Designed miniproteins, single chains, continued (4). Designs and how they scored, part 45

Each design is a single chain, and the fold is of that chain. pLDDT is the mean over its residues in the fold that is shown.

## One batch from the design tools (miniprotein)

Design m13633
Fold by ESMFold2-Fast:
Order: sequence, then structure tokens, then C-alpha cells
Structure m13633 (fold): chain A 72 residues (1-72)
Amino acid sequence: MSDEEQIEKIKKEAEKTLEYARELYKQGKLSEEELKEIEEEVEKIKNAKTLEEAEEHFRKLQRLVAKAEAKA
């Protein structure tokens, strides 16, 4: 798998994660501030030009979602 293919995969997973976070917000398990942080990380992933950038922001995104789930 090329770096470009991996970046595209990460971008698609980030979009799916955003939809999941939106659902958590509807359930009252996520605050508006937490949703905004998740949206910002997804935007950074979508704008990533390197695999390193995409992976770094995706790791942060996963941590934010895990933290939100743990608080619920």
C-alpha cells in the first residue's frame, strides 16, 4: 500500500469517525466543545499532504473519541 493510498484510507476513516462522534453528541455523551475538537482534527486530516501528518492527527482524533466515551 502506497503512502497516498494510506492517506486516503485514513481520510475515509476520519469521516466515519466524525459521523460516529455526531451520534455520540446526539446521545448526550459528547459536549459541543469535544465535538468541535473532533471536527478540527478531521479537517486537519482531510488537509494532510503526508502520511505522517494524517497519522498524527488520526491518533489525536482516536484519543479524543476514546476520552469522550470514557466520560459517558
Scores: mean pLDDT 83

Design m13634
Fold by ESMFold2-Fast:
Structure m13634 (fold): chain A 78 residues (1-78)
Amino acid sequence: DLAELAAQIEARREELRAHAEELVALAVAHAAEHPELLPRLAELARREAEEARALGLDTAAEIAEELAERLEEALRAL
């Protein structure tokens, strides 16, 4: 169930945080290969960041915010 999945994610938040920078860099690199999808991906990442922040999921929100910022920057660079 989703609540059990959320608990597992919280238990792994330290691990996720340690890899957040690498994950964001890889996601941005992949998105840059498909510039036609960049606007949609940036919007989705921003919405996920806002939702995570509203739910008090600080680590997830920070990761999603960083991803959104990097995707938005890549979009502006096109």
Scores: mean pLDDT 72

Design m13635
Fold by ESMFold2-Fast:
Structure m13635 (fold): chain A 99 residues (1-99)
Amino acid sequence: VKEELEDLKRMVENAIELLKQAKALESTDPEQAEILRAVAEMTLAVAIVSLKHSKLPEEVRKRVIELLNEALDAVSRGDYDTAIKKLEELKKFLEEELK
């Protein structure tokens, strides 16, 4: 359980960083920004799929999937700020669950 939460937190942190880079590059290098956004979307989609077979408690799994879906929806709309906020909220939730 702890290792699974730590792996998930790492994936979330990586997605946040990719989205921050995509946002920064949007005006200067839109092609690279689109690639970084696509990688972030793939990372979040893989996390959602892996959680379907997870041993995490149902309430924890539901909350994580909810926040991941909200972030993924925001990314798909190009709403980087909302996506980053949802992922930072998820990161805090995971940090509390790891205590």
Scores: mean pLDDT 84

Design m13636
Fold by ESMFold2-Fast:
Structure m13636 (fold): chain A 70 residues (1-70)
Amino acid sequence: MLEYLKEAIEALKNGDYQKAVRYLRKAIDEARKAGHEEAVELLMKALQAVANGDREKAIEYLKKAIELVK
């Protein structure tokens, strides 16, 4: 999971929104299977921010999710 979150941040910084969404969905799936409900909520918010074109907000939510699963 942590690796997917790092890849999603890198993709967002590079403007690769499709790659960021792919890694976000992988991270959400792993977080759900692991029972990390708080991480799932943050990752869903990050996905919404990406959909809205808000790169800075998406990265903020991803960093918060990393701190929860660290």
Scores: mean pLDDT 84

Design m13637
Fold by ESMFold2-Fast:
Structure m13637 (fold): chain A 75 residues (1-75)
Amino acid sequence: ATPLTPEQEARNLEIVRLVNETLQKLDAAKSREEKLKIIDETVKRLQTELGLSPETVEEFRKALEGIVDEEEAKK
């Protein structure tokens, strides 16, 4: 099993919190431009505030953009 330090556990909780907050903001957003701005802000926060690797940050960006693209396709 991968050992979780208190620092890693706290960081994981912050990541989950930020992602959940972002999903709520995306649901509330009215335009694709607003949604992309929310994604960009979230990705920057994951990298700068939570210290995620560029690779992990890119994965989050792709996942969030995929959600936006699916919503646009339903319009």
Scores: mean pLDDT 76

Design m13639
Fold by ESMFold2-Fast:
Structure m13639 (fold): chain A 61 residues (1-61)
Amino acid sequence: MAKSSKVESEEEVEELIRIAARLFEQEFGLDAEEVYREMRELVEEGKSIEEAVREVAKKYM
């Protein structure tokens, strides 16, 4: 394919990060704000949301 992949909007990315942060808070008792910050940093480094979720999960599991 000429195009590599679908690009997510900044708003869509932020919404997904917020949802994931709340899930980590509910399931693992983590601070949603800290999880949000870590995931946002990973996404800003060029990682996908799925990769950010896995990295945070590895760190706290």
Scores: mean pLDDT 73

Design m13640
Fold by ESMFold2-Fast:
Parts: C-alpha cells; sequence; structure tokens
Structure m13640 (fold): chain A 83 residues (1-83)
C-alpha cells in the first residue's frame, strides 16, 4: 500500500465530513483488518508500519485520528504526508 495514496484518500474523506471513526474504519479496511477493529494493538501495528517505511507524518496522522484530534490537525498531518 502506498502511504501517499492513503493520505490522499483520507484527505478526500475528511473534506466530505468524515468522522474520526469513519477515517479509522477506512484505514483498518485498507490494511485488510476488520473495519471496526479500533484496538490499540491494530492501530499500533499500522503506526509501526508507516514509521518503519519512513512515513512519519502519516503515522502521526493515524495516532491523531485514533486520539480524537480535530479535523484541522488531521488535515495538516495528512498534507505533510503528501509532501
Amino acid sequence: MEAKELARELLELLEKGASNKELLDFIMERFGLEKDDHSEISVSMVVMKFTVEGSKALAEAVVAIYEGASPEEIRELLEKALS
């Protein structure tokens, strides 16, 4: 999975008014996990994968989404991931 492709798709969902839950559902489905699997273990696995691949901004965006950050903060991190 391309980190930039996921960041772009998450930005599109956010612009359409997606909630943090809907963004997490999308991320989990994209990783082939259950869409409702918002467990700390599953989220940590996703974060670790992006960190190891050098996509730190996307890893930070996933953490922010999980912790209930504002749409503005999530948008900033996703835009940074596209750079």
Scores: mean pLDDT 78

Design m13641
Fold by ESMFold2-Fast:
Structure m13641 (fold): chain A 55 residues (1-55)
Amino acid sequence: SLELQLNDPLDWPREDVVELGKEMGLSEAQAEEAYRRALAENLTPYGVLLELKRK
C-alpha cells in the first residue's frame, strides 16, 4: 500500500501495534492500551506508543 496509508489510524492492525510496542521495550498491556486509545481518539498508534514510552 501507499506509505501515506500507514499514517491512517485505522490502517494499523492490532498485531502490528503490539509487535512495534514490544520492539520499543513496552509491555503487551501498554501496546494494547496504545491500540485502544488510538482507535478511541482517532490517533496514530505509533504516536500513542511514543507517549507511553516517555512515561
Scores: mean pLDDT 70

Design m13642
Fold by ESMFold2-Fast:
Order: sequence, then C-alpha cells, then structure tokens
Structure m13642 (fold): chain A 80 residues (1-80)
Amino acid sequence: MSMEEQIEKLLEEATRRIEEVVRRGVEEGLSRDEILGRIGRVVQEFRDRLEALGFPQDRIDVAIQELVRRGAEILERVLG
C-alpha cells in the first residue's frame, strides 16, 4: 500500500468516526460545542496516527485540512 493509499484509508476511517460522533452526540442531546470537542479529539487522534506512521508533515497537514473540511460538512448537514 502506498503512502497516499494508506492516508486515504485512514482519512475514510476518521471520516466515518466523525459521522458516528455527530450522530451519537445529537442522540445524547449534546450541544454543538460538545460535539465539536469530540470531533476535535478524532482529528487529534488522526494526526497522532499519521505522525506515528512517519508520514511527512506537509502530507499530514493536507490530510488534517481535508478531515476538518469533511467534519464541518457533516456537522452542518446533521445540525444545520
């Protein structure tokens, strides 16, 4: 598996985790700020995972930006 393929796989996994976090947060009656905090944890865990795998910082930064963008879209779609 190439670095690009591995990053994409991890990005897809993190995206699914954000979708679950948002859905569960709404079900639990959490505030938008509390849900944002949980999304931030997923983003941090994703960054830590990419750093642990030794990926270049510029590639990590691009992947984090994409995950944050996806998370914002999910949050707006579910919460409005």
Scores: mean pLDDT 86

Design m13643
Fold by ESMFold2-Fast:
Structure m13643 (fold): chain A 88 residues (1-88)
Amino acid sequence: SALELVYEREMAEMERIYEEALEAIRRGDVETAIRKLEEMKTPANEELIEEAIEALRRGDYETAERLLKEAYKAHVEAAEKSFQEALA
C-alpha cells in the first residue's frame, strides 16, 4: 500500500541518517555528527538528541553514542505506533 511505502521510505531515511551520525562520532567529526543529530530530531526524541549534542560538545563520545542509540529507538517505537494506528 502507499502507506506502507511511505513508512518504509521514512524509516530507511532515518536509519541512513543514524548510520551517518554513528560514523561521524566514531571518526571524531563533531560538526558532522551534530548536523546529523539535528536532522534526526523528532518530537519523540528531541530531549535525547539535545543531550547527545551536549555530550559531543564536551568530548563525551561514549555518552553521545548511547544517547544517539536511545534517540533512534524512541523514534522507531513512536513511528511504529503511529503506523499501526493508521492501519486500524
Scores: mean pLDDT 86

Design m13644
Fold by ESMFold2-Fast:
Structure m13644 (fold): chain A 88 residues (1-88)
Amino acid sequence: GEEELQKGLEALKQGKYEEAAEHFRRAAELYKDDPGKKGIALYNLARALGKAGKVEEMIKALKEAIEAFSKDPVMKPFADFLAQLLGL
């Protein structure tokens, strides 16, 4: 989980948006039982997809990040904030 998240962040920093998205997808799968960390991976996936111009996939990843964050008591206020800001 952590290694894939870090690889994704490094790829994102290098402008390798497709590679970054792939690493963030793997991180989200590895964090399937940790909604807070899954949400972080999905949120970063949405950022990478947005930079790659994949708007439909970006919106889907954002919705999945909001759902994941909503299941974590610490991250729920952030999920509520994002949903309100994005009109979701």
Scores: mean pLDDT 84

Design m13645
Fold by ESMFold2-Fast:
Structure m13645 (fold): chain A 70 residues (1-70)
Amino acid sequence: MRIEVRVTGSTPEVQAAARAAVEEALAANPDPGKALQEAGARVKELPAGAVADVEVTLDGLTFGSRFVGR
């Protein structure tokens, strides 16, 4: 099984935080959809107005989510 994670953040710090959250969630749950849901709950600590776009590709299937700071 091959999992590819792509993260684009509004700043390098936001990108790193979103990537860390996704990687931690994937380590706890190998299902990309559930991992993205858990990562979104963690990454709500982002600064207000910060945006991170996340894509996880598993064997030709792509799951996407946008994380927005409060």
Scores: mean pLDDT 73

Design m13646
Fold by ESMFold2-Fast:
Structure m13646 (fold): chain A 95 residues (1-95)
Amino acid sequence: SMKEKAKELLLEAARLLREAAEAAREGDIERALELLREAARLLQEAGELYPEAEADIATLVIGIAVLRTHPGSPEELAEAAERLAERAEELAREL
């Protein structure tokens, strides 16, 4: 179903967000930002597949966009990416 595919994309986006947090802590900010970009792309695709969750997914996409524009310190970037991953995982469980 489209719902199952959206859930899979949310969980994959969460995985990329956790990988972005690890890259940020290692000082690879360029890789962290690229992983954030890919996570946002997967989230956008999930919203298109399951419009009923579009508003909640849009909040995650906006969160990533803000973080890519104002990453802060490596630790702040990592903590924010982890928080976004947790929210994506929570949303996937609720679908």
Scores: mean pLDDT 91

Design m13647
Fold by ESMFold2-Fast:
Structure m13647 (fold): chain A 90 residues (1-90)
Amino acid sequence: SITVSNVKALSPTVLEASWSGTPPPGATSLRFVAEDANGNVVGEGFAPLSATSGVAAGIPAPGTYRVRVEAVDADGNVVGESAPVTATVT
């Protein structure tokens, strides 16, 4: 399983997350996702399976966001995900 351990705003438009753990079998990449309070995806980034941190750019406004990491297979299917972690952009 993957666990997000830290999320911080690097700028008003960029969130960074750190994570640990092992992706499930079949995963080929990681997708870092930022959602607003209404569940809309507002930022995302892709990372290799070896990554322990990543950034999501394009955060549209100050506010509270939910960040998670999804493990994605070669066909683009989500095969696992972390619990969401709250981040605040000011």
Scores: mean pLDDT 80

Design m13648
Fold by ESMFold2-Fast:
Structure m13648 (fold): chain A 77 residues (1-77)
Amino acid sequence: TESKQLSILGAIRAHVLMGDLEGAIKGARKFLSLDASPEELKELKELLEEALKYAKENNSPLVPEIEKLLEEVEKKL
């Protein structure tokens, strides 16, 4: 049975693949408001690292927001 956390991670991955950084950030913030396992936090970290790479390559103003989310994930690991 899929958890709510896994469904949110899937949605974040879809947003990252589409280049929708705002959707990815919104999903990540929602995910971090929930209880998560270390394994789920590692998955979120990988997705946010991909989002950050895309943001930097496209000179996105959202780079600082993604970096802050990565810092929050690292603090929980």
Scores: mean pLDDT 83

Design m13649
Fold by ESMFold2-Fast:
Structure m13649 (fold): chain A 71 residues (1-71)
Amino acid sequence: KIKARFRSRAPVKIVPVAMPGSKEPDPSLATDGPAAAEDQEWSEVEVEVPDQKIRLVAEDAGGTVGALNER
């Protein structure tokens, strides 16, 4: 598992995406991330990731809001 941090005042979906040269991860590994609390700049959520090179991308209702990290 990877701890992902993101900044959003709305709920987001954390989606694993393959790095170049890596196998595509299972899309069911996407994880719902809650909105940040009013007294917090960042939300943190644990994400299930395969044992391979991937990146995590946060998506909200408006689309992709940013890449979170790479493994």
Scores: mean pLDDT 59

Design m13651
Fold by ESMFold2-Fast:
Structure m13651 (fold): chain A 84 residues (1-84)
Amino acid sequence: MEEKIKELKKEAEELRQKLRIAEGATEAFVAMNRAIKKLAAEKSEELAKEAERTEELARREGEKAVEELRKKAEEAEKKAKELE
């Protein structure tokens, strides 16, 4: 049982690391889309609206991925605690 607890704690740590990477990637992608939106606004109103929609979709998809990783990390941590 001790070894299984260590394995679950390692899995939780790896999931937390993946979560931090996913959060950083989401922020970078949102920042990029904001830059595109600003550039698009100089060209046409339609392009600006499309860039805004793309930013919102990217943010929502990124938040969903982050939330899923967070839940997996919490579940692994809970299982490790229950085995103690």
Scores: mean pLDDT 74

Design m13652
Fold by ESMFold2-Fast:
Structure m13652 (fold): chain A 71 residues (1-71)
Amino acid sequence: EEAAEQAGENAALGYRWLDPDATDEQIEKVREAVRESYREHAAVRQAHPDDLDALGEVGARTVKRVNEAKK
């Protein structure tokens, strides 16, 4: 959980750096999107540690979540 929170916080800080005009709401959505994706990645890694295709699917969902969060 702490690692997922840190990943989300790092993403939020990075987004603010890239888009200093981003609203707090947009930054929070990006933070949550990355936190959820990290939790999903950790769960898939635990269940299927050598399944790179499954990990790639999580990556694709992460991109989708972040793109939705930026709207």
Scores: mean pLDDT 73

Design m13653
Fold by ESMFold2-Fast:
Structure m13653 (fold): chain A 83 residues (1-83)
Amino acid sequence: SLQEIIDELSELEKKILLYLDEVGVATTAEIAKALGVSQSTVSRHVRRLEEKGLVEITRVGKTRLVSLTELGRMAVRMLKERE
């Protein structure tokens, strides 16, 4: 279930999803700066979120743009409302 996926997310992965909900789209460098973590750490967690179907990655040249999928937007709603 989506709740089981959410329960397996690290605190950093939850923060990445909430940040993407706020800004719409961000690079891994922008996420790293916003959350105060290394870009390599963000890249590992973004890959895990992509594997779970919660984010999508669009490449523009050498830049990776990260945004929420529909499932990711649903996960963010569940994170904001504990019911």
Scores: mean pLDDT 87

Design m13654
Fold by ESMFold2-Fast:
Structure m13654 (fold): chain A 57 residues (1-57)
Amino acid sequence: STQQKIDQLIKELTQAVKDGDIEKATKLAKELGKVSGDKVSVITEDGKPKAKIEPAA
């Protein structure tokens, strides 16, 4: 289901951010945005990567 894919992508994105793998985190954010319809990006906050999720308008 779509929800299972979203949950899996959130898990993988969270892990990539923890690992400091910015390339993988950016790829996963793109896929999550495509599947969920939300605007998903990776930002830098206090020198650390962080996932940002914004609902589509």
Scores: mean pLDDT 78

Design m13655
Fold by ESMFold2-Fast:
Structure m13655 (fold): chain A 68 residues (1-68)
Amino acid sequence: MRIPNIETYSKAELELLADILAQEMREAGVPEEEVERLRARLLEAVRNDDIAAFKELAQEAVELARRY
């Protein structure tokens, strides 16, 4: 999955992207426990208005999916 330019995203769009990343990880064969852990961290970053943390976690999700 390619990470979009998220600086223009609303909180609702970031939450949707977190769900999309979780689904991509599941389809790649990442264990459900790891998927839910990373999804929870992504949603926490959205709650905290931490776009930098969201970007790092999104990149981590993409890299994790590539390993499976």
Scores: mean pLDDT 80

Design m13656
Fold by ESMFold2-Fast:
Order: sequence, then structure tokens, then C-alpha cells
Structure m13656 (fold): chain A 60 residues (1-60)
Amino acid sequence: SEIENVEKEIKKAKEKIKQVEELLKNKSEIPEDVLKEMLEVLEESLKKAEEVLKKLKEEK
């Protein structure tokens, strides 16, 4: 179902965000600005997916 697929995408995006946040905290020598840009893109994708999920649930 569409709702289940979007929920899975949201879950995956959240997991990836956590991984990037962990890299930022541990300062693994990857440039901080690069990690922050990756985080921004992932957060934008997550917000878009959450908006889609909200609309799907509102329409029932």
C-alpha cells in the first residue's frame, strides 16, 4: 500500500539521518560542511515524505 511504502521511506530516511548525525558527533574527518549538506538533503526528503503520508492519512 502507498501508506506502508511511504512509512518505510520515512523510517529509512530517519535511520540515515541518525548515521550522519553520529558521523558529525564523532568527527570522522569528513568535512563538517559536507555532512551538514547531506543532513539537510535528507531532512528535506523526510519532510516531503511526512507531508505525503499526512495527506494520505487525511484522505483515508
Scores: mean pLDDT 78

Design m13658
Fold by ESMFold2-Fast:
Structure m13658 (fold): chain A 78 residues (1-78)
Amino acid sequence: SKAREYLERAEEALRRGDVAAAAEYAAEALAEMGVLSEEEAREAAAELRRVAAESEEGREAVRRAVEGAVRLGLEKLA
């Protein structure tokens, strides 16, 4: 349920255009699901935020990756 809450927060952040927050929530969800360690999740979120801040193309790539992770994560938790 905690993983689902993080995925829902990531989806909400994406709707607001806050790709950085969405990446952080998605990474935390993956850590709760045991897909990533806490350290790997923090590192992944930091790298995604950097890429999203660097260019419009990077922001779009991160948005798409987070959308995919949210969809697959919610399906797995169903």
Scores: mean pLDDT 85

Design m13659
Fold by ESMFold2-Fast:
Structure m13659 (fold): chain A 63 residues (1-63)
Amino acid sequence: SDEILDYINKLLAEYVEALEKGDLKKAEEIRKKILDYLENVQKNKEAAEEFKKGLKEMEEILK
């Protein structure tokens, strides 16, 4: 994948690990970083909203 996908996938892996370890502070920081990247770097607010929905579903499953 391109550098953008690699970066997002790395952040996602860190986010899931933080949730699994119960590090909610770190998970929230990573979540904000991903959403900020999608909104401000890629200027894709619709993708950011879909991603936010997916993150909420993941949080419900992992907690």
Scores: mean pLDDT 73

Design m13660
Fold by ESMFold2-Fast:
Structure m13660 (fold): chain A 97 residues (1-97)
Amino acid sequence: ELAALRAEVTAAAREAFKEWRENNYDLDLFVARVREVAERFAAEHPAHARELLDHMASVLHLMLTTAAAEGEITEEQRDEAVRRLNEVFQAIARRLA
């Protein structure tokens, strides 16, 4: 079920974000973890890879936007994280074309 896979992606995204908090917002480690998880989902579910990557990007962007709005991170930290995550997702998406 695609809905079950989306739930797994949401859980993985939340875990990556939790690890980011626990590692003092180390962006390089966060980006590396997101890349690892995204590439794994794309490899394990090639028929749904684009949809799962789009869902993961959306969940992470929402979490980053919420964290900035609540004062957990700065607007600058949000913008930099969004920029670097977009680069990761775009690079993976190009390989799926």
Scores: mean pLDDT 88

Design m13661
Fold by ESMFold2-Fast:
Structure m13661 (fold): chain A 80 residues (1-80)
Amino acid sequence: MEEFTVKIKDSKGEVHEVTFKVSESAEEIKEKLLKLGFTEKEAEDALPDIMRAIESFKSLNEKEQKVFLEHLKKTIIEVS
């Protein structure tokens, strides 16, 4: 099963590395973020960007996925 890691910066300025499966639903992603100490508001704020990353990844071929993962390592999702 395909997985990728994203960096999420919480409202306190702390950066968390979170690994998602491309098959995970918005509900599963929200639960994962809550377990990591994000608030419900922070999790809901991050969800659109994470879901967009999953859909983008799923639309790519294997060569493009490799480039996308390198880009994700340099990208930080910020929540308010």
Scores: mean pLDDT 79

Design m13662
Fold by ESMFold2-Fast:
Structure m13662 (fold): chain A 55 residues (1-55)
Amino acid sequence: SLREGAERGLAAARAAPTAAARIAGAHDSKVQAEKAGDEELAREATALLEEARAA
């Protein structure tokens, strides 16, 4: 499902060794979470995306 895909993608993004990989994973997870209607997951993905961009 989109929600499960977003959760798995977010976990993979957090474990990613490079900022570029974390940015890509977090962005994809945010889009999937928004499509699934999971606002909590979308906020978590957005936070990781902003953190990765700041690094």
Scores: mean pLDDT 81

Design m13663
Fold by ESMFold2-Fast:
Structure m13663 (fold): chain A 87 residues (1-87)
Amino acid sequence: SVLDVLEEGLKRLEEALKNKASKEEIFEILRETARKVREVETDEVLATRIVHEIEEVMKEMESLSAEEAAKLAIRTMKGIIAYVKKR
């Protein structure tokens, strides 16, 4: 499900922060999560909304350090998950 994809993405981001992963690795996790959302979510409106939110956070992350980018990505992913659960 899309929720499983988002929860996996969140787990990968939390591991990236813990392991001091590169900014490139954090961006790759977000790109892969967005790709998987498009593949599993049959509601095109919901899929587009989630992907747009991921793309917006990636733009904000461009000016941040790897650690700050990971923290922002984690906060954003938690927000997306909360939104999907309340639908």
Scores: mean pLDDT 88

Design m13664
Fold by ESMFold2-Fast:
Structure m13664 (fold): chain A 103 residues (1-103)
Amino acid sequence: GNAIALASLGDYDEAIEEAKKEIAEDPNNAYAYNELGLVYFKKGDYEKAIEYYEKAIKLDPNFGKAYVNLAIVYKKLGDYEKAEEYLKKAEELGYTEGVKKAK
């Protein structure tokens, strides 16, 4: 989808609609839920970002990038223990470069 590109331009509402369209076409699309989480993170809505990243992980438990994204949100909230737990899960999945960038 185009949701991440739209969010990068500041078009958060359009990015949300694009991600929702992808979810409507495929409700099991873990990538689209991760995109929606990223848009809400960019908006500063950390609670919704967590909700959508958790949905992405439930649909694809091997989605290393979604674990890194959850860790980044928990660091923003000051929950360093949860952040470290999610980074360890991402590293176990082989997503080591994402873990290094999130440290």
Scores: mean pLDDT 84

Design m13665
Fold by ESMFold2-Fast:
Structure m13665 (fold): chain A 64 residues (1-64)
Amino acid sequence: SGREELLRELESMEVSQQLYLSRAYQKSDDPEISEFGAERYKEIMERLRKEQEEKRKEEEEKWS
């Protein structure tokens, strides 16, 4: 299916583009692709949340 290659290619893109493309995949009539897009979107959002948390912790250390 090439999903692993597609996944790695998407991860090399800017986060905003990854989110946009993942949402575009969700519009696919192919259930495998639409589900892939939904899962990717959720994963990216979770990664962004974790990165934001780590950034906040790093900033706190610099101020301390």
Scores: mean pLDDT 73

Design m13666
Fold by ESMFold2-Fast:
Structure m13666 (fold): chain A 81 residues (1-81)
Amino acid sequence: SMKEEAEKLYNEGIAYFKNGDYDKAIDYFKKAIELDPSMSASLYTNLGKAYEAAGDKEKAKEYYQKALELDPTNTEAKKNL
């Protein structure tokens, strides 16, 4: 299903992030969201982290804000603003 495919892409994004391949992590996280837009605020938090690690502070802040809009209790996103 599209939801299962989105979860697979998300997990591959996490693997790239842990390996330091931040540009690939961003690409896979975005593909996951496109397949399943209902994916949680945690995906936006991970996009923020990946952009920050890649040196794009403006995009990082954008995604941390999106994560907080979906889940105001997300302290990890809040700390990174």
Scores: mean pLDDT 83

Design m13667
Fold by ESMFold2-Fast:
Structure m13667 (fold): chain A 73 residues (1-73)
Amino acid sequence: KVKEEAEKKIKEVEKKIKELEELGATSLASGFQEKLDKIKKLYEEGKYEEALKEAEELLEKLEKEIERLKKLK
């Protein structure tokens, strides 16, 4: 069900944003949070397919940034 998939992806994005904050990338985390807030608005408006698509795209970007930061020492 698209609604359940969108909710799951939104929660995954939230967890990854928190991980980014824990890595000290507060400015990047803030930018991702702003995008997530827009996705949550789509979800609240019942636009589950759009919310899912944007959450998946955001999650992919977020995972790449986390991987990049973990390689920096």
Scores: mean pLDDT 82

Design m13668
Fold by ESMFold2-Fast:
Structure m13668 (fold): chain A 60 residues (1-60)
Amino acid sequence: MKTFTIKTSDIRKLIATALRIMGEVPEAEISIDGDTLTVTVPDDPELIAIVEELKAEFDE
């Protein structure tokens, strides 16, 4: 499994990002703790690529 971490003080943006990842990658395990979103995905290159793309959109 591969784990991604997204951190922001904007809780609404964090929740919106979590919901988008859940919609695009239903196999992902999502956890929110304070200002930190943790996403764990299977070792599937396609699923990893989708999460990396969504994280890149967030980091813009």
Scores: mean pLDDT 79

Design m13669
Fold by ESMFold2-Fast:
Structure m13669 (fold): chain A 59 residues (1-59)
Amino acid sequence: ATKEDIEKILKGELSDEEAIELLSRMFNAPVEKSEIPKWKETLKKMVELAEADVAELRR
């Protein structure tokens, strides 16, 4: 998924159907509507780790 897709999921700007599709594709796992908040938390943590790695390369 692109950075823009990730930002849209985290901001809640997508419908439940769109969020489920993107999260399912990103994690290669079935996502239920009730599980969206859990998957958003996981995605947020992954983004924070990726941003930390990028910050180490940008001096």
Scores: mean pLDDT 71

